# Designed miniproteins, single chains, continued (4), part 70

Each design is a single chain, and the fold is of that chain. pLDDT is the mean over its residues in the fold that is shown.

## One batch from the design tools (miniprotein)

Design m14412
Fold by ESMFold2-Fast:
Formats: structure tokens, sequence, C-alpha cells
Structure m14412 (fold): chain A 82 residues (1-82)
């Protein structure tokens, strides 16, 4: 469930960033929620993005693939912002 929440927040953050822009309160709120979810992972001993992806890959490879896709899409949106 935690990994799925992070994926959903990442997807929502990317969508909000695209439609509202980085300076919008909605985008900031979604980023804060994402950070809170990542804090829960750190409490489980997952201290960085690489450890999270390795954990997710072993526990739920389908969510791992979805998360990788969302991250690539978010990176493309950031490049477009340039």
Amino acid sequence: MLGRKILELSRQGGEAYRTLGADHPEVQALEAQGEAAEQQLREKGINNDEEFLEWLKKEDPEFYELLQKERKEAEELLKERE
C-alpha cells in the first residue's frame, strides 16, 4: 500500500505540475504529501530512491514498472518546462 500511495502521489504531482505550474499551492501540497510518504519508507530502513526502487521491484514488480514510467514522464515534463 505505501508504494502504491507514492506512485499515486507522483502521478498526481506530475499532472498538477503540468496543468497548474510549480508555484501553485496544489502542487506544493502534493509534494509535501509525497515527502511524508517517503518518510514512512525511511522508518522501514529505506533511506533513498535507489533502495525504494529495489524494494518495490522485489515486493511488487508491477508497481515498480508503473513508478518507473511515472518518474520518466515527470522528468519529461521538467525538460518541457525549460
Scores: mean pLDDT 72

Design m14413
Fold by ESMFold2-Fast:
Structure m14413 (fold): chain A 55 residues (1-55)
Amino acid sequence: SMDEELLELIERYAEKVAAETDVPKELMLAILRQEAAKMSPEERREFAERLRALI
């Protein structure tokens, strides 16, 4: 399982990207979740901080 906060940030970022670009939300969600699933706990924390800054 991924951290719940990270999943919420992924969702919000995907929504922002879909609203501002021609990238489908579903595609962005799939990519971000796949990347997060391969990360260590430390990498996921850094990823969450980056997403928070971009939202």
Scores: mean pLDDT 83

Design m14414
Fold by ESMFold2-Fast:
Structure m14414 (fold): chain A 64 residues (1-64)
Amino acid sequence: GNSPAQEGLVVVLEGEEFHNMRELLDAVERLQKRSGGKLTPVIEVNGERFDSLEDAIRALAEKA
């Protein structure tokens, strides 16, 4: 279908929620530049917690 329904996709990083993967990736890149390496993101996707952005992205891709 031609319906990119991301209603179930909510990702939380550093207490901020993102509605899609593009916003998440942009925010992570921005935060890493600001933090200078002190940031260890814990990412929650639909209630599942990941220690790494790469793990979260892989999980999202696998469900697609």
Scores: mean pLDDT 63

Design m14415
Fold by ESMFold2-Fast:
Formats: structure tokens, C-alpha cells, sequence
Structure m14415 (fold): chain A 68 residues (1-68)
């Protein structure tokens, strides 16, 4: 699986899980998720997307759902 494919799967799954949250959990989750998304998009735009960054994004998303 390419780095880009892995990243796509992470965000597709995150979006699916986000939609299953309550409105209160969504409100608490959104700032952190937006921050992760913005960081990843910046890395893509700057040509800095690495497997390490993708794994970090996955861990950060998982941590947000564990807290919600």
C-alpha cells in the first residue's frame, strides 16, 4: 500500500467513526481532528509527506477517538 493510499484509508475510517459520535463528542473531537488534517495537508503541499508522518497522524486520530 502506498503512503497516499494508507493516508486516505486513515481519513476515510476517521470520518466514518466521527459520524458515529454524539454531537457533544463531535464538538470535542473536531478541533483536534482539524489540526491533524491541516498539518497533513501542509505536509502534502510542501512535499514532506512521509510514512512516519502518516503513522503519527494515525496514532493522533486514534488517541482523539479514545478520548471521545
Amino acid sequence: MSVEEQLREIFVEAFRRYQALTPEQQAAFRPGFDAISEEVLRAIQEGKLTPELVEEARRRVDALFAAA
Scores: mean pLDDT 80

Design m14416
Fold by ESMFold2-Fast:
Structure m14416 (fold): chain A 64 residues (1-64)
Amino acid sequence: SSKLQQAIKDVSQAVDDAKSFQELSKSIQEIHKKYGLNDEEKLQVETEVADAHNEKLLELALAQ
């Protein structure tokens, strides 16, 4: 698998597992560092996970 495909899987898992905004943000940043992603690669990963990420952000905002 490409580096981006592994990063997408890891970010999707981080989104699913996160219990807070801080945890979600930290996990995504750690995945970016793990795979050495540049800004274009980060944008590609965000695009692929956008729906799940936005759903989690809404869930966390409502639950607090």
Scores: mean pLDDT 85

Design m14417
Fold by ESMFold2-Fast:
Structure m14417 (fold): chain A 66 residues (1-66)
Amino acid sequence: SRQEELDQISRASRDFVEAARRARSPEEARKELDRLTQQYSQQYPQLADTFRSIGTMVYNALAARE
């Protein structure tokens, strides 16, 4: 069970980074990451806090780019 959770976290992390990287603006990145966070949280409610943390970290990393 833990291994499956780690696999889902790994998959979500990749999706978040890719989505953020393809966003043309910080606003697009925010919308895309929020959408993905909601999608993954609905599929795996037990990991919702983890997905929110990953989304925030990815967004902050991009927002630091000027």
Scores: mean pLDDT 82

Design m14418
Fold by ESMFold2-Fast:
Structure m14418 (fold): chain A 80 residues (1-80)
Amino acid sequence: PRQAKVLLALHEHGPLTVKEISEIVGTSAKTTSEILVSLERKGYVIRTETDPRVYQLNPSHPQLEAEIAALKERFGHLLD
């Protein structure tokens, strides 16, 4: 799923803009923004108040490392 690719891109490359994530994941900026809004609401990602906005994994999420490891095992090949 596209959410897995977004999370893995942020894990591998660190903080990224919507444009950078859309280029890595291979989807539109609009779709990427919608995914990021959903992930932010779930607490998986946080955004900076900078311009352009930068998104990163939320280090305060209690299961983030385990969830990223599971996604990398299942979907890591989609970024390779």
Scores: mean pLDDT 76

Design m14419
Fold by ESMFold2-Fast:
Structure m14419 (fold): chain A 65 residues (1-65)
Amino acid sequence: DEEVKKVLERAEELKKVADAERQRTIDTAVKFLLDAVNNEELSEKGKQLALKYAEATLKTIEKAL
């Protein structure tokens, strides 16, 4: 999924300039997204909500940098 790849790439970019606390927040959001999209029992709407959550978290971190 191209949207997931974009989130992962953005997370790596933000981690390069983030402090340790924000890096942990980014890692947690990425893990949540990857666990959700790899969960075959999760609905497509559930996967889309996980994607939106990760995107919102990264955007919040970016604004705080």
Scores: mean pLDDT 82

Design m14420
Fold by ESMFold2-Fast:
Structure m14420 (fold): chain A 87 residues (1-87)
Amino acid sequence: SSISEELAEIEAEIKADPRPEEERKKRGAIKYLDLLAKYASPLEQEAIKKAKEIIESSPVEEGVKKAMEILGEARKKELEEKGIELS
């Protein structure tokens, strides 16, 4: 399946969701993380699991910010392990 097609379906589903905006944002973030986990390395999958946990247990804006920080750190570690240095 195309990641772009799956992302478009998730975005359409979130846009059509009649739930309150805060609940829609949490559900949308979790769906995006589930999609990313399908294509993620084992290291990134662990970070995604932690990010989902934080989003579920935190206010939306705080949860998303913390989730992005965790995912960014995991991505940096994966790139470093692959010998890609960020200069």
Scores: mean pLDDT 73

Design m14421
Fold by ESMFold2-Fast:
Structure m14421 (fold): chain A 84 residues (1-84)
Amino acid sequence: VTPQEALRALEELQRRLGARTLTADQIKEALIEAGFSERAAEEAVRKLAELLGVPVGDLRVDLSNGVHRTAVALAVYEAIKKYE
């Protein structure tokens, strides 16, 4: 389980849904399905919202956006380091 694998899983989810953005709940579920523990997925979403300066409930991630991609990679890396 790597930040690159998480990014790929989220990109595939966004493409499959035809969605402009992914919500916190969608990101959490996709990370759990990719093999993250629930605790690591929750921490990744929390850190991602923090990095983007929004409350978790207002989190909208577009994986075509380079800033969002970088924030996802950093948040996932920290969650892996802490819990995986």
Scores: mean pLDDT 86

Design m14422
Fold by ESMFold2-Fast:
Structure m14422 (fold): chain A 96 residues (1-96)
Amino acid sequence: MIDEVIEDAVKEAKERIKKNPSLIENVIRETLTALAVELVSLGASFEEIQAAIDRFVDELLKISEELGLKEQTEEAIKKYRPEVLEFAKSIYEKKK
């Protein structure tokens, strides 16, 4: 199930970026957030969420390199990955 969630997130991000490259920052932020929220709802641990985000990031960077958008993708990931992980961590700290 987690693998399927990651694959769906990658596919959605790729399709959205190809359709409108100017929205790449918004697509990355929204997809990272949606991925974290969905994994929390499935009962994934914080460590599983972090690993899933890392897998998504690796796949997205490969796709963005093929599309000539690697630099923009790296900047958006650098900006939003810490924010999304902090959000996920805060949910677990609130429940523990």
Scores: mean pLDDT 81

Design m14423
Fold by ESMFold2-Fast:
Structure m14423 (fold): chain A 55 residues (1-55)
Amino acid sequence: LEEEIKALEERILSVARERLAAMQAGDHATADALSVEMQALIDRYRALREELAAR
C-alpha cells in the first residue's frame, strides 16, 4: 500500500508536468485529457490513503 501510494504520487507529478508542457505548447486538448487522468489518479490516491488509515 505505501509503495503503491508513493507510485501514485510520482505519477500525479509526472502527469502535472506533462499537462503544463501541453498548455505551454498550446495543446489544450491534450491538457484537458491529462487533467481528467490526474483527477482519476487523485481519486485513487484518496482511496488508498483511506485504506491505510483504517489499519
Scores: mean pLDDT 81

Design m14424
Fold by ESMFold2-Fast:
Structure m14424 (fold): chain A 60 residues (1-60)
Amino acid sequence: AESQLHNDAVNAYKQALDDNPDNKDEAVKQFEEGYNKVATALRAQGLDPNAELKAIKDKV
């Protein structure tokens, strides 16, 4: 089952893209800055933040 943190991160990435439709690089930058805070919580759950980041980007 997907964690709440994973689902929240997917939704955050979609929101960043929607907020920056003409500048995908800015959307990715905003998301990755926020994701650094989530990465600590993901490690606490025993997940690899780099693998999860790739999975999130692949879903969107």
Scores: mean pLDDT 73

Design m14425
Fold by ESMFold2-Fast:
Structure m14425 (fold): chain A 74 residues (1-74)
Amino acid sequence: MPFRLTRTLKLGDTGADVLGLAAKLRALGYYDGDIIGKFDKELQEAVIKFQAAHGLKVDGVVDAETRAALEAAT
């Protein structure tokens, strides 16, 4: 299935969408930690690196803009 997120994700969140986020960031080379379904500090740092690389707000929160950029990234 294509990568898709539907909610805002931030530090401390858990779920299948967090697994998908970690897997996508790993595939793009921003994340090298475990895919565990928990939005931990290491995953937050990967989000920050991705946001900086794509000219987004560097806040570590996966909002609508960050989700759109992740869905467009290859």
Scores: mean pLDDT 77

Design m14426
Fold by ESMFold2-Fast:
Structure m14426 (fold): chain A 87 residues (1-87)
Amino acid sequence: ELVELLEAGRYEEAAELIRTLPGYEDVPLEDIVKALKALKAAGVAPEEAVRLLREGGARGLTPLEVARRAIEESIEEGIELLKEAVS
């Protein structure tokens, strides 16, 4: 359900479902939508985005913090791969 909404680009409906996850009940819908769009722009697959948000909420992170950390980790991984290729 949630993955299908993200695949279809139905971010507002996906954000409403994400607010039902532990830790996100009081988060503004617009912040969840921003996090989802940021994850998509970074190339994070829908199923991975759902996993990261579920785990982040359980850890007390906001959706925007989850998105930022995932994007930073992806950039660091990409840099390490480039270092291995050119070293």
Scores: mean pLDDT 78

Design m14427
Fold by ESMFold2-Fast:
Structure m14427 (fold): chain A 65 residues (1-65)
Amino acid sequence: SPELDALTDQLVGLLRQLVSSTDPAERERLKRQLQRLVSQALDTLSDDEVLEMHARLEEERGRLE
């Protein structure tokens, strides 16, 4: 779904920025954005979409390792 794709892309982008950030103020801002976005995803996505999002995030985490 467009919502799943948009939320997954945003989460991936924020995670990459957080991993790369060395500024404490930027890290705090990114953590708050992540918490907000995760909460929105859990409230708006179906169970199947949540599982798909989890799979995509795990694939992206594997690329960082």
Scores: mean pLDDT 81

Design m14428
Fold by ESMFold2-Fast:
Structure m14428 (fold): chain A 73 residues (1-73)
Amino acid sequence: PSQEELDAEVELALAEIIYAIAKRDYERTGSPEPLKEAAKKLRELADRSTSPGVRQRLREIAEELEKLAKEAE
């Protein structure tokens, strides 16, 4: 694969890990803070990404986490 393809795979894998940790911490604590922190990290990662598809996907995941955090408040 190209470096761009590898970078995209790594960014998406990192996003999955961030999402999974945030969801676990939220389920464990009942606090919306892990979800808010994860959404912020995903938006920062999206801003650094050169792939339009990765940027779009990361923003979608961040929006999902932000929505869950609002519903948890």
Scores: mean pLDDT 83

Design m14429
Fold by ESMFold2-Fast:
Structure m14429 (fold): chain A 63 residues (1-63)
Amino acid sequence: MTLDEIIEKFRNGKEKLTKEEAIKVLESLGIDRETAQALIDSLVKKPYLTKEEVKALARLAKI
């Protein structure tokens, strides 16, 4: 499953993902919940993430 397919699975056709949905995307890539939560809390000040922001976080985690 590609990163794009994983993101689409969790966003369910919505334009934006919640922080919890973004955590689930990162967990699906093998990143533990604590690391995913820390990355999101450090880098994302909005209540939602775009698909592009989730992709950037995945790349920072070397995925």
Scores: mean pLDDT 76

Design m14430
Fold by ESMFold2-Fast:
Structure m14430 (fold): chain A 107 residues (1-107)
Amino acid sequence: SKEEKLKKYEKAINIAVQVFVDELFRASAVSGVTPEQAIDRAYEAAKEVLKSKLDEETYKIAMEIFEETRKKLREAVAAGKSLTELMQIIHDGKKKAIEEVKKLLEE
């Protein structure tokens, strides 16, 4: 059903965001890794999760939102934004990805 697909896709997006956050903090703790490099590593890790768990159409939509979120995070880091503000950007990106996937399934 559409509801079962939505639950599976929401779970996949939640896992991808968790992997993104975990990799972001892990990479940020590595000596010589810049904030921008940490964001890129987090993005690649989340991308692999989405690619493994979503169908092609849903993956494309989720990746567009994740790319927008990556761009906003890089801009926020360059502007010296706080960790709280970075986490807000990630949270907003997650909500948007789930909303766009829900719209796709509702036709």
Scores: mean pLDDT 86

Design m14431
Fold by ESMFold2-Fast:
Formats: sequence, C-alpha cells, structure tokens
Structure m14431 (fold): chain A 88 residues (1-88)
Amino acid sequence: MLEEELDRLLAELTPLTQADIELGILEAFALMALSIALQIAKKKNDEELKKYALEMTIRVLEALKARDLERARELILEMIKKVEEMSK
C-alpha cells in the first residue's frame, strides 16, 4: 500500500506545488530519485530497495506538505547517496 499512500500525498501536494515553485522543484527531484531507485531495484530484483525508495519519497512529500524545505532537501540528498551506492 506504499504506492497508494504516495499517490494520495502527490494529489494533496498538487495545489501547493502549483502555488510554490520551490516546492515543485523539490517534488520533481524526489520523484526523479524515486524513479532511478525503482529502476535499479527492478534490475537487481531488490524488494528492500523498492520499499526504501517508496518510504523515503513518502517522507519527503510529508516534509513538503509541512513546508519543512530543509528536511525535504536532507531526505532527497540521502536518497541520492543511497541510489549512487546501490548503482555500483
């Protein structure tokens, strides 16, 4: 049900990201990191990486909904580092 929670948060964020370009940019970066992580997880058949990527993206979206941009940036950077490590 992580995918359903992600879809719900994205729908809730749509009016906020349309009003705030910085929120929109951070959402786009989080979704890009998620997409890359899911591609790596599929290639490696790594269900744990898939779960991690979905859970971390949900945490980023919750931070954006709370207008905690510093936390969102921190979580996005953590995701990118994990993706870089797992791609090796």
Scores: mean pLDDT 84

Design m14432
Fold by ESMFold2-Fast:
Structure m14432 (fold): chain A 74 residues (1-74)
Amino acid sequence: SLKEILDEMLELARKHGVPDTVLNLLEAAKELYEKGDLEGAIKVLETIRDVARSLGMDELVELAEKAIEELKKK
């Protein structure tokens, strides 16, 4: 589920000491999803993906892409 993917992304981010900006973006994506703003949630997840890629966090990039695909199915 998307909730499981977002929770896994948050856990991974906390373990690797990512910037607070990434943690804030993850929280924003979750809030947008809970409000039903699927387009907004996708946009934030795309930003997280791009930031994670710049940081070399391939696992976080893959999780962000998986979350985007799950949202596009709805």
Scores: mean pLDDT 83

Design m14433
Fold by ESMFold2-Fast:
Structure m14433 (fold): chain A 85 residues (1-85)
Amino acid sequence: MEMVEEAIRLAESLTPEQLEELESKVSEKREAIILELARMLQAGASREDVETFAEAILTGKPLSVLRPETLALMRAYWAERRARA
């Protein structure tokens, strides 16, 4: 999935702070999704989980299709960001 490949490249190339800055400047939905996938990968989500998330967003499926571990990682990531703000 091309969006996931782009997200992997961004997760490997950019810091979490740089991804957050790019997300604040992105107005296009597709680019915003790619940045969110990259942040999920940096938080420890698997490739399969981010592919499932991207498919759910594109097809309108509920995010409950994600594994509980991925949802826990996303919650931990957001909690850490709030604590470091």
Scores: mean pLDDT 67

Design m14434
Fold by ESMFold2-Fast:
Structure m14434 (fold): chain A 70 residues (1-70)
Amino acid sequence: MEKVYEALLKMGLDEETARRAAEVAVQLWKEGKTLAEIYRAVRDELLKAGLTEEQARKAAFAIVYALLKE
């Protein structure tokens, strides 16, 4: 979790947005959602927070890969 959060901050995300994205991903993972569903939900949350599509996609990929490796 912390490594993903630090990576999101390095991508230019603010602390609140980075924490929110990580929280959404973990909640959906606990609910048994697929990695593709988690990716789409996180991407949509980041787009609503004002990120570009490119930044939202990169951040969502980073979170999904972190969940897969646990």
Scores: mean pLDDT 76

Design m14435
Fold by ESMFold2-Fast:
Parts: structure tokens; sequence; C-alpha cells
Structure m14435 (fold): chain A 109 residues (1-109)
């Protein structure tokens, strides 16, 4: 379980290592998405969580898309990436770069 201090440390690490400036909610989404992939959570549940974030946090939605790809849930990943692609013009350069990297992984499968 993440404490407030652990969230702050992870946020600082993401900024220093990846250049990502994440909110506390986005740090939680990053960790939850990674744990869901590791524990083999149901792909449809991960997809639904990602879709919930598409309008509120593009980073959170991208993290859930990556979790789907890590599980090999390519159909669910494609659906989430398609919804993210519709919002491409609203994305930061780092979000666009992450989206294109995830799309490239999907194209090779």
Amino acid sequence: MLSEEEIEELREAAEETLGLVLSDEEVRALVEAALAAEKGAEPKEILEKGLEHVESSLYSALFYAEALLLQGAYEEARKLLEELEKRYEKMTELQKKLLEQLKEVLKKK
C-alpha cells in the first residue's frame, strides 16, 4: 500500500528518470496498472479502468494501456489506444511519444 511519502518519492523519481511530471493520482494509477499486469488481473477490468481516465488523465490511461500490452491483451490494448488516439491533439509531446511507442509494440503482434 502506498503512503503519501512513497507517492512523493515515486513522483520525484518519475520526473528525474523519465521527465514525467505526475500528479499523486497519476502516480497511483502507474503503480496500480503495473501491479494489475504483474498479478494477472482481468484484461477487461484493466481496460475499463483505463477508459475511466481517458477524459481526466491521459497519463493514467496510457499506463493502463501499457499494462494490457504487458499481459498480452492486445485486443483490449488496441481499444484503449484507439480512444487515446482520438485525443492526440490534446496530448503533450511526452504523452504522444508514449502513445506511439505503445502503438509500435501492438503493430508487431
Scores: mean pLDDT 80

Design m14436
Fold by ESMFold2-Fast:
Structure m14436 (fold): chain A 80 residues (1-80)
Amino acid sequence: SMREHNRRLMALEVELVFLAFRAAVNNWSEEQIQQQVQRLYDRVSSSLDPDLLARFRELAARVYPLAQRLREIFEESEKR
């Protein structure tokens, strides 16, 4: 159903955003972020349809840039 599809997409978006926050707080390297994204992919990929898998890949590519932006915000906050 469309409701189930949208719910699963939202859950993936939330998971990846939380991963970016954890990466920023813990100063994870790009390699550590890629490892955590791969672990999430391995956990969910078999239960996702092809459209959700494609969306996951697009969202996953944004995790590292988001973590970098969040780190910049946190570093600026620490300077004040």
Scores: mean pLDDT 83

Design m14437
Fold by ESMFold2-Fast:
Structure m14437 (fold): chain A 55 residues (1-55)
Amino acid sequence: MIRYEKVVGRVTGKEVTIVEITIDGVTKRAAASLVEAHLSAGVPLEDIPSSGELK
């Protein structure tokens, strides 16, 4: 499952698009730009950090 959501960053005050991805029953939630960058670099989905790097 994949879902997009817009949130306002608590620290930055900027609007960020978040994507939520479910893999084998494990849900990962991270910035859409972060996920896109990792996938473009060939990083497997399992290795993408969840939501913690929203600087």
Scores: mean pLDDT 65

Design m14438
Fold by ESMFold2-Fast:
Structure m14438 (fold): chain A 78 residues (1-78)
Amino acid sequence: MDEKLVEEALELVNKGGVAAVLGRDDLAEQYFEEALKLFEKAGLDKEKVEEILKRLYEAVKAGDTEAAREASRELKEL
């Protein structure tokens, strides 16, 4: 696994989460899409990452801080 690509992907996930909180849904989707590509390039399971990113996005949109933290933690533990 390429840890540098994972770190870059996690930064994009954080930017996407911030954009989603600010109502910038198009920007949030772009950041999550780029993060998914980097996670796949790093050798992570694309389907698992995509599922976690969807849960993170839904949690952020719902204001569920606990669920958003758990999804972010799962990404870091991959």
Scores: mean pLDDT 81

Design m14439
Fold by ESMFold2-Fast:
Structure m14439 (fold): chain A 89 residues (1-89)
Amino acid sequence: MKPSLEELKAKLEAEVKKIVLEYRERIAQAKTEEEKRQYRVEALRQIDALMQQYRKELGEYGKTTDYDDSYVKMLQFTNEVLGKVLDSL
């Protein structure tokens, strides 16, 4: 069964927030600049994978529902999430 657009958005927000909080703590506890850099790269890779999956799920929605405006707004939301992540790491 397809989740709602609001459920997809809430799921992405929750999963991204969890990753950001976890890696922010790991970065703060890291003893070297190399470890801090590696944790930032790892966090960004995990978030990118989540965003790619979210875009795929939105694409399946777009194939069955006439909501081009809503679809564009949801894609804009993924860019906003990425901006918040970059500000947090």
Scores: mean pLDDT 71

Design m14440
Fold by ESMFold2-Fast:
Structure m14440 (fold): chain A 80 residues (1-80)
Amino acid sequence: SEKEKAIKLLVEMTRIALEVDGLPETEIARYIQEIVDAINAGDLEKVREILDEMIKKLQELDPEAAERFRKVAEEFLKVL
């Protein structure tokens, strides 16, 4: 199911973000909530914008984690 696949990819993105030193859990929770809200609103462009913002922030803190996150985010966007 596409919904189950989307949930698993969102969980994987969250795990990657939680591994990154210097990114607060409150900030991660805010981003994930914004993604869920955008999906519920049918605003896929906003989902892309939020993911791009997260990738930019991760790139500044941990470039290798950012690359892993980007790959999962690309797969996530394909199943939405």
Scores: mean pLDDT 88

Design m14441
Fold by ESMFold2-Fast:
Structure m14441 (fold): chain A 113 residues (1-113)
Amino acid sequence: SSSLTQSGGGTFAEGSDLTLSRTGSASTVGSFGTMWFKTSPSGGAELLIGDTTKRGKGISSRYSGSQSGTTAYLTISGLTKEDTGRYDAIAGGKTSSGVYGLVAGEGVQVTVV
């Protein structure tokens, strides 16, 4: 079983910048890319970043994805109250016998005040 550790959640001032991180094994981080999802307080979910660096269509340019070693990052510039929500990182991983699976972190809560 592979797991991912997420960090960077908390309460932040509007207008500040935020970097969330996800750390995992080379097989989950280096091989398959990271997807970043946001779930809003109203229950709506959206894909922010796919394949580590690729913004979803219609996603603000304030959101960017990057990776260094076994850690992937989501950076949000100029936080707004609409950025409040739960952020989840998911990596694609190869299971035994060549079957592909998804590995999720525990998620982090972000509140903008």
Scores: mean pLDDT 75

Design m14442
Fold by ESMFold2-Fast:
Structure m14442 (fold): chain A 83 residues (1-83)
Amino acid sequence: MPVLVLGENKKEVEEAMKKLGIDATILRGPAGFGQAYERLKAGENVGLTGAGRRTAAAGENIALRTGAELVAVGGGKKSLETL
């Protein structure tokens, strides 16, 4: 099952992806939403960053439509500990 790693901060998404053993493209919304959808639909993992509520809503919708696992990452120095 492909994974969508979602966060507001690109660095937090990168660290989450490293912890999950995922090496994939990190896209930025809203321009990246379509690319994220197509990659997840193809069975590839994707990182997605962008403005909070809009990107979170889009990420949830994309995950539901593609059957991907949604991993939302939260802020701060302890992102690696939180995951």
Scores: mean pLDDT 74

Design m14443
Fold by ESMFold2-Fast:
Structure m14443 (fold): chain A 105 residues (1-105)
Amino acid sequence: LAKALAALRETLERFRALLLEDADDETLARAAFEVNVAIGVLLLTAGVLKSDELSDELLAALNRLAAAAEALQKALLQGTLSEAELAAARAALLGLIDETLALLE
């Protein structure tokens, strides 16, 4: 579990940096996918271990973050976001990442 939590934190910190750097759509889509993979690995690991270490608040934050990251990935791959919509999506994801990182500490 600790290794999966550390991997998620590292993946979120990397995604956060890319969002702040105005990274290209392909790079952001890949990072969003990697976030969802890291969340999936964490949830699977906690389930296999029958761990009570993940709070309900953290689980809710992870579900919101996973949904937002998947939505951004799909929109970027389809080329459907306007500049204003992309800026709003980046701001929303930064907030969700910061919330999730706070719950991991």
Scores: mean pLDDT 80

Design m14444
Fold by ESMFold2-Fast:
Structure m14444 (fold): chain A 75 residues (1-75)
Amino acid sequence: SIVLSKEEQEIAREVGEEILEELKKNPEMSREEVYEKTKELVKERLSKSLSEEEQEDIAESVMIGALAEFQLEQK
């Protein structure tokens, strides 16, 4: 498990919110497209403090969270 600072956790949450909004605008996005977009945002905002492997782990977790939230909002 990755230990994030409070600031890094807030940035990851903001990335998740942006990915959720993109899913609402383009629900036809593949899981791969969602992952690549999430990874790009994580790299842009967290590359200074996280390794590439940590960035990939965070991107996966953020993507999974956003996809789960999107499914809940479809009801």
Scores: mean pLDDT 83

Design m14445
Fold by ESMFold2-Fast:
Structure m14445 (fold): chain A 101 residues (1-101)
Amino acid sequence: MEKEKQKEYLEKAIKLYEEGGDITELARELTNAILGELDESLSEEEILREAAWALGVYGISLLDKKVREAGRKALELAENNASKEELAEAIKESIEALKEA
C-alpha cells in the first residue's frame, strides 16, 4: 500500500481511538483497509495481529524515534504470535506515539 493511504487510515484509527471506540473494531477496519476484503471468519486475535503488523510497518518507516520503537515492538509481537492482550496494548502504544509525534 502507498504511504499516503496508510497515513489516511492511521489518522482514521487515531480518531476512532480518541472517540473511545472498541479496539477490535478499530483493528478490523484498519486490517480491511490495508489488506483489502478479509475473510469475516477471522478471529479477534488474528485481526489484532494484522493491525499490529500494519501499524508496526508504518511506524518503522517514520523518522521519529519514539514512533519507530513503538512500531518495532508492535511488529515483533505480531510476528511472534503474542497474546490478544499484548497485541491490543501494542496497538494502543503505537497510536499514542503517533499522536505525540
Scores: mean pLDDT 71

Design m14446
Fold by ESMFold2-Fast:
Structure m14446 (fold): chain A 102 residues (1-102)
Amino acid sequence: SLEEQERRAREIYEEAKKKLDEAFKSGNVDEAYDIFLEAAQRIAEVAPDDVARKYARELFEYFAKKLEEKGIAKMTIKDVRVEVAPDGRRQVVVDGEVEELP
């Protein structure tokens, strides 16, 4: 059902936020990137495009905020969409600008 798909997307999003918090606390930025990518892909797989775009955008904004709080980078998000990869799988694509912080 749509309600079940929305619930699954929200659960993935909430778990990803907790994992991101732990990765950033430990200073493991590579782990944080992996957590973000995995969660965005899982959201795209379980939810219709509009729901997937919503939660992927929220997750990216949360990730961007954590990078800025840690003094790593500043990200400006322009667009978030769901696209079909060359292998036929759905994936999240984010258009934005990245500025590395000193």
Scores: mean pLDDT 80

Design m14447
Fold by ESMFold2-Fast:
Structure m14447 (fold): chain A 77 residues (1-77)
Amino acid sequence: SERERIEAKLVDRHLTVEEAKARLLASPENRVSDIDGRPLTEKAYLSKKTGLVVNEASKAALEYYFPDLEFEEIDLR
């Protein structure tokens, strides 16, 4: 299920929130949504609890399954 796929990504994270943000800002090649693998071009959403970096659609799915998650909006423009 989508929830199980998301939970697997939460378990497999190897970056802290700070490391995830630094990596995202360092290079455009690092700007890929962690849940669906799609490019991040204008905005990214960084989960403060998990360090996942996601697009708007994946953020909505995460908020649906895990309503306690908080996100920082990062402007990539």
Scores: mean pLDDT 75

